# Designed miniproteins, single chains, continued (4): the designs that were tried, part 61

Each design is a single chain, and the fold is of that chain. pLDDT is the mean over its residues in the fold that is shown.

## One batch from the design tools (miniprotein)

Design m14109
Fold by ESMFold2-Fast:
Structure m14109 (fold): chain A 55 residues (1-55)
Amino acid sequence: TQQFNQQVANQMGQISRQQGFSDDEAQRIQQQTLQLLNTDPQKGQMIIQQLQQVS
């Protein structure tokens, strides 16, 4: 769902910030992740799997 994709993108942004990226860079990663999740569900599933491994 759109809400789930947004949640995953938000989490990716938070992880990026924790790893030392700037807020601007984390926002770009978050936006890029959301775009990918909305346009390619198969790649989205892989991202979710990776987030579960690092979170």
Scores: mean pLDDT 74

Design m14110
Fold by ESMFold2-Fast:
Structure m14110 (fold): chain A 88 residues (1-88)
Amino acid sequence: MDEALLEEAFKNKEEVADKILEEVTALLDAARDAGLLSEAEAEEYKAKLEEEVKEMKEAKTLEEFREELEKAEAVAQAAAAKIQARLA
C-alpha cells in the first residue's frame, strides 16, 4: 500500500475496518460451513481479527493504523493459507 492510499484508508478507518471484518468473517464462516475449518479454528481466527479491527478503529496515528492493518492482513492470510491447503 502506498502512503497516499494508506492516508485515505486512515481517514476512513472505521469503514475500512468494518469492511475487512465483514469480508474475512464471510470467508471464515463459508470455510467453516464447507468443512474446511473447524468451528474452533474459525472462532480463533475471528477473535484475532476482531481484536486487530478494534485496534484499527482506535488508531490515533497513521503508523498505528498501518501496524494494525498489517496484523489484520496476517490473520486473513493465515486463515486463507489453511483453507487453500485443505482444498489442494
Scores: mean pLDDT 83

Design m14111
Fold by ESMFold2-Fast:
Parts: sequence; structure tokens; C-alpha cells
Structure m14111 (fold): chain A 89 residues (1-89)
Amino acid sequence: GKITVEVNDDGTVKVTFEGLPEGDYRVAVFDDDGNLVGEALLKPGETSAEIKGLPKDKEYTVVVVDVETGRILGTATIKQGEKATLEVP
């Protein structure tokens, strides 16, 4: 599977899922000080989530978790205008 994470010019963090097993997934976004600043939950069959209202000029750490198992599937550190792609086995 594949997880794509990007920060748009408006400060929206967008997460896209491709080829992942059906299940509940949690996306948690932390700022550079380690504070939780945004969160989204994807249900089975959902392929994307958007987290809005974040400051534009910050670097974010995005953590993707399988809710049922508690496993961290991937982490990405990104800032405005950047895109990261995570391969998930």
C-alpha cells in the first residue's frame, strides 16, 4: 500500500491512501514542538482525509496508525508545499 501526505498552500494537510487493507486508520498531526494540532479518522472504504486550520509556516510530523492493531504504519515530516510518500507493506 501507499500513503501520500502533502501540505497545500492554504495550510491544509491532505492524506491519501492507496492499496491499504480495509480498516479504521488514524492520522495525527504534530507541530515542531510536539503538540497535537490536528487529527482525522478514516473508516473502511475511505481513501483520503484533510486536516484544515493549521498554521501555514510550520513544519509538521504526520503519524498514520492502524486503529485496530495500534500499529504505526508510517511517519512523515513535511512543511508547506511539500509532499511525502510512504510505502506500507
Scores: mean pLDDT 77

Design m14112
Fold by ESMFold2-Fast:
Structure m14112 (fold): chain A 68 residues (1-68)
Amino acid sequence: MEEVQRLGREARAAYERGLEGDIEAAERAVKLFRETARKLEELGYHTAALVARHEAERVERLLEQLRE
């Protein structure tokens, strides 16, 4: 659980930097949210895993906009 919480915090911090235009941070946020979702799913927290997966998709859309 501690590891998942840490990953989630790092993903959010990277996403915030992505919102400021940091493409590398946005890429990192996608990877971190996907890893968070995977670990939550392994632990049986299916709803939380779904939320993390949607967060990754949202960051991917931001990343596409930043690359345009």
Scores: mean pLDDT 83

Design m14113
Fold by ESMFold2-Fast:
Structure m14113 (fold): chain A 82 residues (1-82)
Amino acid sequence: ERERLLEAIRRVLEAARRYHPDLLEEIERALRAGDDEAALRHLGLLVHTLIQQGIVVDEAELVREGLRRDPALTLRLLREAL
């Protein structure tokens, strides 16, 4: 569960580096500023965009579900993946 979500976050971030480096930079900026709400909003926008574009859809959907069910855990794993 936790390991699966962490791996999904890593794959989403890898896709972001290639296709949406601007959104990744916004996530990293929010995390450095301690703006947890902004980091989660930008991550939510990233996974929504990846799903719409058909990029790492299964992993993006898993991260989106993590954001809905346990945003605090998802945020901790996001920091761990970076």
Scores: mean pLDDT 89

Design m14114
Fold by ESMFold2-Fast:
Structure m14114 (fold): chain A 63 residues (1-63)
Amino acid sequence: MKEEIEEARRVRQEVIRETSRLVEKRENTVDKMAEVSREVAEKYREEVERLGPALRRDAGELA
């Protein structure tokens, strides 16, 4: 009886530990993705702004 309860408690504790580790990995991954996304968006925006005047000029000449 007590051994079954203790074993169930250990299994629950192990599941909690594994779940906690998975959550930490997911949070770290989300943070990394946010940083990469921000940096990529910023560089892409700068490149578009640099090319923008040339592209708008070409569109203006066609119009």
Scores: mean pLDDT 70

Design m14115
Fold by ESMFold2-Fast:
Structure m14115 (fold): chain A 70 residues (1-70)
Amino acid sequence: MEYKKKAEQLLKDAAASTDAQEALQLVGDAQQTLKDAIESGALSLEEAEELARELEPLLEQAVANAKAAA
């Protein structure tokens, strides 16, 4: 639903960002969005696992992007 699109968009923006601070903030926002959705029951465990699998490459790319600036 909406949380999936928002989290995916935030991670895509983070992975595409050339600003390490922006990338880290967007990653944090995406993770918080997913946590809120899981805790509120909007995402099932199966949906959360599927999303984590789909978003893992974007998350790794965003973190690598931030590390490149350090």
Scores: mean pLDDT 75

Design m14116
Fold by ESMFold2-Fast:
Structure m14116 (fold): chain A 88 residues (1-88)
Amino acid sequence: SAAQEARELAEKILKENPEKGKEVADFLESLGDAYERLGQKEQAAELYRIVAELYEKLGDPERASRFYQRAAELTGDPELRERAEKLA
């Protein structure tokens, strides 16, 4: 899927350019927002998960929590909800 391809590209960019973490997170958030608007909830949730993981690595647990929570709301995934609660 396009979301999966975006994830793989983001991982490659971050491996080669770790300083671009926030820029990549902002891009993936915008892509997730677009998928959510189109009703592609599964793809949006996967992108929000990746954004949350990036913010954890960047030392921003509050922002990471918000994206895990948003992904949980789209999927009903209890593990994502628990992850969000631990970071809040």
Scores: mean pLDDT 82

Design m14117
Fold by ESMFold2-Fast:
Structure m14117 (fold): chain A 100 residues (1-100)
Amino acid sequence: SEGEKLIKDAIEELEKAKKLVEEYIAAGDREGVIEELRLLIDKYKTLLKKAKLNKDEKLAETLDKIIERQEATLAQLEAGADMSLALENLDEDIELLKKT
């Protein structure tokens, strides 16, 4: 179904972001982590729009929650929080989507 495809795409984007964030953290590159989260948020806003067009209320609610969590994480990282917070939240968001 279109909903199953959107969930798969959403998980793949989180897994790609996690790998890049791990690489940036290993390099001590905070700006790289921040930029990757900004790109992820933009991708998720596109997926949210598609979920709403498909009238998938449950998926739309889950994607909106993930966007809110990622925006909060981004704000904390910009304020100097530990970069490992990004990895913890990405793992939680992957599990949230798997339960959708």
Scores: mean pLDDT 87

Design m14118
Fold by ESMFold2-Fast:
Structure m14118 (fold): chain A 87 residues (1-87)
Amino acid sequence: MLAEKIAELETEARKLKEEMKNYVSELQDEALKILDELKTDKGRAAEKVNEIIQEGEDKAMEYERKVAELREEARRLAAQQSALTAA
């Protein structure tokens, strides 16, 4: 039961990391497209890319916090399982 719960938390954390990578990748692709379209106006391109980067950073921080919480819960359950096995 505890091992199964730990595996579920690890799977959820991995899924969140993958979703975050996909989201960041999509934003990077959008930024590259803007840079290509505004190739001769680097100042305006940089401003728009920075807006996208800021949005991505805020979202990435949210995902990293959620992953950290799931990992911490999994660590606590693993410690509990170890204690039960040692008894």
Scores: mean pLDDT 75

Design m14119
Fold by ESMFold2-Fast:
Structure m14119 (fold): chain A 94 residues (1-94)
Amino acid sequence: PRTVLPALSPEEAAVVAAMAEEVRRTMIERFGLSEAEAQAVADLTRVALLHAYSTDHDPEDIRFTDPARISPEIQAAVIAAIREALARLRALRA
């Protein structure tokens, strides 16, 4: 499921795409997820990042629907990736 998100600049879109691809690779390489599972985590992380960025909220406001599929270690990695990407996106606006 996809929420309606605001249009991004090319620079913002590049940051989001880079973060999502890094999360996808990390899920496969570090956590041994399948390509489909890694893509699902990357897609959820992208939506979570864009929601936090558009609302100026922290990732704490974002709920994952399948916590049994996402371990605490994966959740920590996802939150760290969102925070790093948020800092980059906010720097682009400065």
Scores: mean pLDDT 72

Design m14120
Fold by ESMFold2-Fast:
Structure m14120 (fold): chain A 79 residues (1-79)
Amino acid sequence: DEEKKKLEEAKELAERAREVARQINEAIRAGDVKRVKELAEEARELSQKLLNLGLSEEDMKAAAEAFNAALRGERFVAE
């Protein structure tokens, strides 16, 4: 069932997005510029995929968390 597969995909993407956001915060605290850059790129991709699916408020919140974490990481790398 196509819709069930999309819901499961969105859930997995949302869980990964939240985890990547947490890892970005930890990498920033550690001063690991290379790690922050790599994670920020992943967070942007996850945010876009979740926004494209757009299935639930929880998915949209996860997308926003990933996007905001990517912005924090990009700012940290630029400074």
Scores: mean pLDDT 83

Design m14121
Fold by ESMFold2-Fast:
Structure m14121 (fold): chain A 74 residues (1-74)
Amino acid sequence: SKLDIINQTLQQLKALYDQFEAAVAAGDVDAANQAVNQMKQLIQQLADQIPELKPQVQPAIADIDAYKAEKLAA
């Protein structure tokens, strides 16, 4: 179901967010970028499965990039 896809994707995004925060804390820019790239891929895959979410893809990617830039600049 759509709900199962959403729930699975949210769990994966949370794991990648935790991985990103750990990488930032360690000063590992490469690991932080890898986690962000995987988050973007999951968001795109979610929108491919649930086309109603496609208009939210670019805003979400922009928010992720802004958050990454802020965290890595600190």
Scores: mean pLDDT 86

Design m14122
Fold by ESMFold2-Fast:
Structure m14122 (fold): chain A 74 residues (1-74)
Amino acid sequence: MNKEETRKFIEEEARRRGLEVTELEIEGEVSEDDLKVLKDALRLIADRGLEEATIYLEFDDGSRVKLRLRRRPP
């Protein structure tokens, strides 16, 4: 998945859970397994009712994803 497709996937998954992506940085290539981890993390954040959260993933090859999100206003 390219960076633009990955961005859209993350933003859509966040929206489905009532979250808004405020910051997203992607360096390198994100695997489908990494996207599953991100999806599970988004669900956990939403389920816990957090107002704001930051997710940071770093891989051995130097690939990185930084994601900041907040609860969407009604």
Scores: mean pLDDT 76

Design m14123
Fold by ESMFold2-Fast:
Order: C-alpha cells, then structure tokens, then sequence
Structure m14123 (fold): chain A 77 residues (1-77)
C-alpha cells in the first residue's frame, strides 16, 4: 500500500461562512488544477462538505510514491 501523509488545518472565521467557503473552494480548485499538471501527480480529488456552521475541504493528491490528504475545516465564530 502507498504511504499516506495527512495534513489537517482548522480555521475560525468571523466573516460570513458562505463567503469564506466560496473563496476557499475557488482557491483549492485552482491549486488542484495546478497540482494535476505536475508529472509526478497521478490524480487530484477535491471534496467539499458544507453545513450552516462549517465547511470541510479535502484535497487528495495521489502520486506513484505516496498519497497526500490535506483537510481544511473552516468554522463560523
């Protein structure tokens, strides 16, 4: 099995969550598109899960040598 490297970040925001989640989604979509262009990258998957009080954005990058999972949780203050 490929080794899995996980990075988790939690951000709290006083701004409207919908605005911050939309900005974060656009940012991670752009980052995923750039990552997918790298010759070492086999696949990039973006998953977004939103509730009234939180948004969870998970980017999964698969290479020949490892799988990287980056999870960003944005919470409304």
Amino acid sequence: ALPVVEYTRVIETERPLAEVAAEAKAFFEAQAAEAAKLPEVESVELKVEETETSAVITVTIRTKDLIAVVTTTIKQK
Scores: mean pLDDT 82

Design m14124
Fold by ESMFold2-Fast:
Structure m14124 (fold): chain A 76 residues (1-76)
Amino acid sequence: SIEEDFENLKKNLEKDPLNIGALATFIKEYREELDEEILKKIAELIKTYLGSVEDEALALIEPLLDEEQFKFLKSQ
């Protein structure tokens, strides 16, 4: 489920805080299911675990999201 895979993503980032690829994989898998609530959780995850590489993480995921989804995520 999206909830289980999100918790697994969080655990993976706790072990390896530079694993931007794990975030990209999650977004590719669930792209059609990403509502505002999930996008807020992704933004919080980036701030918590990927803060040192935030620009690189955002650049990697931008082409995986719609313009409106990406703008919303950046506004968080």
Scores: mean pLDDT 82

Design m14125
Fold by ESMFold2-Fast:
Structure m14125 (fold): chain A 92 residues (1-92)
Amino acid sequence: SVEEAIKRINEAIERVKELKASPVLLKALDIVKEIVEKIKKGEEVSKFEIELAAGLLELAYGVLKAVKDPDAEKIEEEVDEILEALRELRDA
């Protein structure tokens, strides 16, 4: 459900914030959270906006992997969960 996808995203964001405080990653997560809050309030969010938020998160995580950040592996499951749940919201 939409509510379960939103819950999964918010819980995964909190886990990432506990494990890694990269400014670039935190900015991408803030954008994801803004989209999720709009959906939760019943505001219209385009499929393009959801895809853009997912793409920005993938880019931010990709930067951590490219610089061989030792904490990147610790947050991979959480990042993948957020991306999966965003795509569920897009397809709803």
Scores: mean pLDDT 82

Design m14126
Fold by ESMFold2-Fast:
Structure m14126 (fold): chain A 64 residues (1-64)
Amino acid sequence: SPVDELIEEGTKKMREAKEKGDMETFKKIVSETSKQLVELAEREGLDITEVFARLQKEIAKINE
């Protein structure tokens, strides 16, 4: 799904930034991915709360 694609791309970039120790870039990617997910949710009539819950679960896995 488009949501899964955005989360996958975002979390891949987040993981790369974390591996480099670049927390500034990590935060920017989180912000950009969140903005893209809001836009997609508005366009596709998706539940933004559910979409963000999915994103947060994937971010939590990166922090493990």
Scores: mean pLDDT 82

Design m14127
Fold by ESMFold2-Fast:
Structure m14127 (fold): chain A 72 residues (1-72)
Amino acid sequence: GPETARAGAAGVAAAAGLLSGLEVPSPATAEDARRLLGTLSPEQQRRAIEWGGQMAGLSPEEARRGLEEALA
């Protein structure tokens, strides 16, 4: 649902920020997550989604799907 999508996006944004060394807004949006992921290599983007999902209590697949749905 929307809460799960928001939690996943926030987790991904936090993970991407840590990997890139950039500041993350709080609360972070799905747009913030997308922008931060855009600064990373494809391999780092995959890691950020996996790690961000874990931070939100989601599987990597759930985190990716939630982020895609929140950006639609």
Scores: mean pLDDT 76

Design m14128
Fold by ESMFold2-Fast:
Structure m14128 (fold): chain A 89 residues (1-89)
Amino acid sequence: MEVKTETFVSDSGTAVGLGTLRHDEAVPAIGTMTVTAEESGETKVKTRSTMARLVRQSGQPPHYLATVILSAKFGGEKVSSVTAEISPA
């Protein structure tokens, strides 16, 4: 199993979390993103589940891939931190 996560904050202040899970079997995957506001210290937690789907690549064994994209924004505040996680459910 391989997990990759990426996070960024857009110029408009939208926090984005991307989680990618590679697995040998069709498994459900859960992505979670935690975002903290700079001024208020308010924390938002976003979750989404998806099903890993079969991917075939030439010359490689087939594998299953799940991708979850999560976003959150605070009105009028900058984001101080973003974390993203993805795991099999």
Scores: mean pLDDT 80

Design m14129
Fold by ESMFold2-Fast:
Structure m14129 (fold): chain A 61 residues (1-61)
Amino acid sequence: PVITKDHAERAVQYLTELGAPFGAVGSEKVRALQRRFGAAPVDGIAGVSTLTALQEHFARE
């Protein structure tokens, strides 16, 4: 899917609302999110891979 600025902003906002803002580490909420959206590795880090998986998810809705 085509990722727009809107999808990128929504992904950042989603992580912030989850209580695991971009750059958060060791988060079980991030691990659960990574498992659900297919972000690999499942490491609990709210990094680029996790953010990209969220952006792709929002781009599909």
Scores: mean pLDDT 74

Design m14130
Fold by ESMFold2-Fast:
Structure m14130 (fold): chain A 112 residues (1-112)
Amino acid sequence: CKQILRKQLQKVLELCGLDPNVISADTLNELRQKLNENKVSGKCETNFLKFLHNLYKYLKTGDCSVIETGPASADVLTINTVEIFVKLPKMLGCSTDDDVCLWTKIVEFLNS
């Protein structure tokens, strides 16, 4: 399961103009800042949100079959974005406002 999620994140980084071989908290924080500044394509944003949604579902269920590898449905992602950014940090032991903790825990999870 972690390998599928890692490969999805690598594709996201490539689409967002970042190095897909450098999965670090700093890289994910840079991506988040670029999203906040509207300096990325809609395709970059949609694929990053799809990755986070897949990670959230996997952490909630423990089941690899919930990981969607096809094109993301924009409607499904927009419905779940608020839930992802509130619940995902808590599932990883982070406060909702601690992006450094969030990115660090995601990287540790993918590399374990």
Scores: mean pLDDT 74

Design m14131
Fold by ESMFold2-Fast:
Structure m14131 (fold): chain A 81 residues (1-81)
Amino acid sequence: MADLGEAEVLSAGPGGRVRVTTANGKRVDAEILGTTTSASGRQVALGRGKDENGNEVTVAVVAEDGSLQPGARGRGAVTEL
């Protein structure tokens, strides 16, 4: 099941970085592997990283406002692999 949280874009596009803080306080830093556009026209970043316990995770981040630019905020979903 995915853990939902607040996301921040640290650097944009493939090879960039996002940070997600889940509702339970879990922090994840992930590398962006690719971006796509949702059916509603919102940018989505897909990434992989590790949580604070060293577990491999997949991250999906949706831009809350505009494009996924450095400093942008959004919603994140974190799933263990």
Scores: mean pLDDT 75

Design m14132
Fold by ESMFold2-Fast:
Structure m14132 (fold): chain A 72 residues (1-72)
Amino acid sequence: SAAARARARALARAAGLPDELVELSPEEQIQTLDAMLERIDAFLKEKGIKLSPGEQEEIERLRALRAQLEAG
């Protein structure tokens, strides 16, 4: 739906991803999100940073977006 695509775009932009993310193939979108999530996870582990509840929610939303894209 248009609403689902708008939400996906908003989440991608919040993560600093380009507008073109939503226009990529599902496989390319998943690859981009996987790379982003891996970099975030590695950075957090390296720095020993504990996320705020809001930051943790945003990362969980990116994981949810990735799962939605994988499901089709």
Scores: mean pLDDT 70

Design m14133
Fold by ESMFold2-Fast:
Structure m14133 (fold): chain A 83 residues (1-83)
Amino acid sequence: SDAQRQAAVEQAKLRLTRLANEYLNGIDIPANTDSTIEIARRLLQDVLGLSEEEATELINRLGVDEVFGLVYRHLLEQVEAEL
């Protein structure tokens, strides 16, 4: 149902946020703990299975906003496959 799909979307979104926060807490970032680039790179590696080089190239090519959208869509597809 739409309600189940929306709940699954929200759960995937919460998981993405938790993963981002866990990486920030584990990363020794010199000046900016809210570095969206660093979060995006780690999410690409852990969620999509990309190498550090592949993740960096994707961020440089698409930008961080598109990369977050890509990771979000991947998580949604994984959750939707279980519905």
Scores: mean pLDDT 66

Design m14134
Fold by ESMFold2-Fast:
Structure m14134 (fold): chain A 95 residues (1-95)
Amino acid sequence: MYEEELAEAVENYAKALEKGDKKEAEEYGKKIIEYAEKIAEQLREEGLVDPSDTLEQVREQLTAILKAISSLPPKKAAEILRKIAEEIRKAIAEA
């Protein structure tokens, strides 16, 4: 459900980093966290993850990953993010 929105946010985050737009990068970074939290909440409701797993843990892990990616050269960061978006879209298309 939120997987397509997540893929779009990741792609837009990659574009923002590549063009050096810090405001857009912050906006799409927040959207990535938001959609990932919604997916994690849905997985908990469906019983696919333990109830003890928290949305805060997902947020912290993704924030660390996005920070690590954004510390790479913009072109390299964008390549990694585009591959992630492609894999998300492929998973949606095969579902």
Scores: mean pLDDT 75

Design m14135
Fold by ESMFold2-Fast:
Structure m14135 (fold): chain A 91 residues (1-91)
Amino acid sequence: REKQILKEMLEELRKELENIPGISEEAKKAIREAVDEGIKRLETEDPRTVLRETVGRISRALQEYADPKVYDEGIGIIQRKVEEWNRRVEE
């Protein structure tokens, strides 16, 4: 259950981040790779570990490839999605 919820959240997170106005193609590619690897790791690894490490990789990609405004928007989206996942697993 937690793995399925996290998989859905990571897919939604990728979609929302790719739609940030002014996001670079390099940032989109790095985010996509981080999400794809995270989803693959969910097959064998703990969901909370995958969430923490995948969010870290996405945040790093935004820091490296995004301007400050895109970075701030991206971090806001990440924080909201993590909060949504925490609420859904606490049912």
Scores: mean pLDDT 83

Design m14136
Fold by ESMFold2-Fast:
Structure m14136 (fold): chain A 109 residues (1-109)
Amino acid sequence: EEAERLHRGAVEEAKKLQEYIDKARENIKKARELLQSGGSKEEIKKYIDEARKNVEKASEEAQRFKRLADEYAALDPENAPLYQSMARGAEQQVERLKKEVDEVEKEAK
């Protein structure tokens, strides 16, 4: 029951994390498309700001996911490397998105 509760929590956090990642990616894509087409600096900045907001939310959810994964690993030590790998993957994805937002912001000068 404890492991099942933590598993459900991890699934919910993974869904929230993915939602924020998807929103960040969509806004980065829109900013890049506007930059390539010579769109307004104001519109480009709006999409960059929205992408950054979603990356920060994704970062918060990745930290929650890591906490739940660590708690789950304590109950199931045999699978601890899997939980650690999943949490690391989430953190790496968020870090890549942060860099992509920074790159688009620099290009939009």
Scores: mean pLDDT 82

Design m14137
Fold by ESMFold2-Fast:
Structure m14137 (fold): chain A 78 residues (1-78)
Amino acid sequence: KKPTLEQVLLLKEALEFALDSIKSEEIKEKLEQEALEELKKDPNNALALAYLVVYYEKKGEKDKAAEYLEKMRELFPE
């Protein structure tokens, strides 16, 4: 079953908490690359989209974070 927007936003919050616990920028960058590769395979991947939103927000790239958040809202509008 397709996840709801509410479930994806809850996942985003969980990823924010988890990402704050990771001290290595190298690991965060590797996860960014993996998330981008997963989105190339499946543009509807909720986990990859949620991670990219959190990652770019933490990195201060607000425009990129907003772009992925908008894609997530379009794919999971309910």
Scores: mean pLDDT 77

Design m14138
Fold by ESMFold2-Fast:
Structure m14138 (fold): chain A 64 residues (1-64)
Amino acid sequence: SVYEVTMKTKPAVNLDTGEILPPGTTVLVKDVKVHPDGLVTATDVETGNRLLADSAGVEIKEVA
C-alpha cells in the first residue's frame, strides 16, 4: 500500500540525509509503521529514504 503523509503541526525528518520536511509538506510513502510512542517511520517511494514523523503532527491517508 502507498500512503500520503502531510506534515500539519510538526516537521518530519529524513533519517538518511538529515533533511527537515516542514509543516505543509506532503510525501508519498510505503512501509508505514506507527510505533507505541506515537512516532511514525516510513519509506519515501521516490527516493527510498527513511522518514521519521510524529503521528500527533501529521495526517496519513492510504492512496494506493
Scores: mean pLDDT 86

Design m14139
Fold by ESMFold2-Fast:
Structure m14139 (fold): chain A 93 residues (1-93)
Amino acid sequence: GFEDAKEELRKAARQAIELAERLGNPELVARARAALERVEAAETKEELEEAARELEEIANELEKLAKDDLELQEEVGIIYLLISVALEFLRRA
């Protein structure tokens, strides 16, 4: 349900923060932290869907930075998976 979706998006945001920090991209770190704050503040399904969209945009930028690095690509894949799981929980709520 809603709380399950919220927890999966927290995980996605934390993974995005850690990866952005390792890639040395302060703008993406700030965006991922802001997305985590939006997830924490969310009280409605619509607010979590907005946070999920922002996390997808952040993941797209991280994927571009990962390029041909298979390990980094796998870590970006985990972020996408967490977002997909969260959206499925919201679909069922």
Scores: mean pLDDT 88

Design m14140
Fold by ESMFold2-Fast:
Structure m14140 (fold): chain A 104 residues (1-104)
Amino acid sequence: SRKEQALAQAEAMLEWAREVLERMERLRREITALDPSLGPLTDRYVARVRALIARMDALIAQLRTADDSDVRSLMRQLLLEEAGITVELMGMEVLRRIALRRAA
């Protein structure tokens, strides 16, 4: 029921997050090729997304053993981690635009 739906949603969020990490790794390579000085900054963005994914994985493990009363709070935390990943992706897209402008 609610817990089963929450677990399905959480697993879908984690799959999306892993796809974003793959996109971030491609962006890191593209940005570093355009402007090598941005390499360390792109590495920090990727590291933060990896940490958020690790946090999501831990929250999903908690969700599997959680009482129904804890499901809502765990799902809220997962949504916050997802929002954090979106912010980091947006930051990398801004860096890509800066690198492209500098290369022109």
Scores: mean pLDDT 90

Design m14141
Fold by ESMFold2-Fast:
Structure m14141 (fold): chain A 83 residues (1-83)
Amino acid sequence: SNSDKLRAEMELGVIELDLAVFKLMKPKLSEEEAKEFAARLLKRIDELLAYLDQLSKDPSLAAFAEQQRQRAEELRKEVEALA
């Protein structure tokens, strides 16, 4: 539904914003604090990926879910590179 798409897009947007905050704050964080911040972001991304997997079971949402999954996977790689 349009509501499911909006929810996925909003969650992705929040993750993108949190990643921008992480990048900005990273020079001020200890190695341990940076790893904890990255772990929290990765958990949120993994939860979004699980949600997108559920959405993909609806044929009308499958293409949308795959597009968002690819974006979320790129964000995941970016977070891992920062950890």
Scores: mean pLDDT 89

Design m14142
Fold by ESMFold2-Fast:
Structure m14142 (fold): chain A 67 residues (1-67)
Amino acid sequence: MEILSPEEVAELVKKASEAEKEGKIEEEKEILRKLMDHYIAVLEKNGVPKDTIEKIRKLLEEKIEKL
């Protein structure tokens, strides 16, 4: 998976904030999953073990689903 640019991350954070303010929970969840995928890609690039990445992904997905 391709790592997002700082500008792309900033734009997604802005869109997530706007979706939260407008009560668009499903749109917020979709954006947060894109940010999660970016974070996981950064961890993979930095050599974090796959088992650790899987645990982090699961915890983040559970937090997103609770929104």
Scores: mean pLDDT 81

Design m14143
Fold by ESMFold2-Fast:
Structure m14143 (fold): chain A 66 residues (1-66)
Amino acid sequence: AEEEQLRRQQTINRIVNDALNQKDKSVEERQEYIRKEGRKAGLSDEVIEALQQNVRVEVEREKEKE
């Protein structure tokens, strides 16, 4: 059970990091990437929406430093 949760968390971290590393893409394109990869990984819509929001916040935070 814990091993499956850790594996799921690793998958989530990979998807989020991949989205954040797509610096040539818009926030909307990165959110769409999370939705597609999240669905393939079997994540719930609620989790996918939370990850999309987290990526948006992180991108906006980076803009504020420039």
Scores: mean pLDDT 79

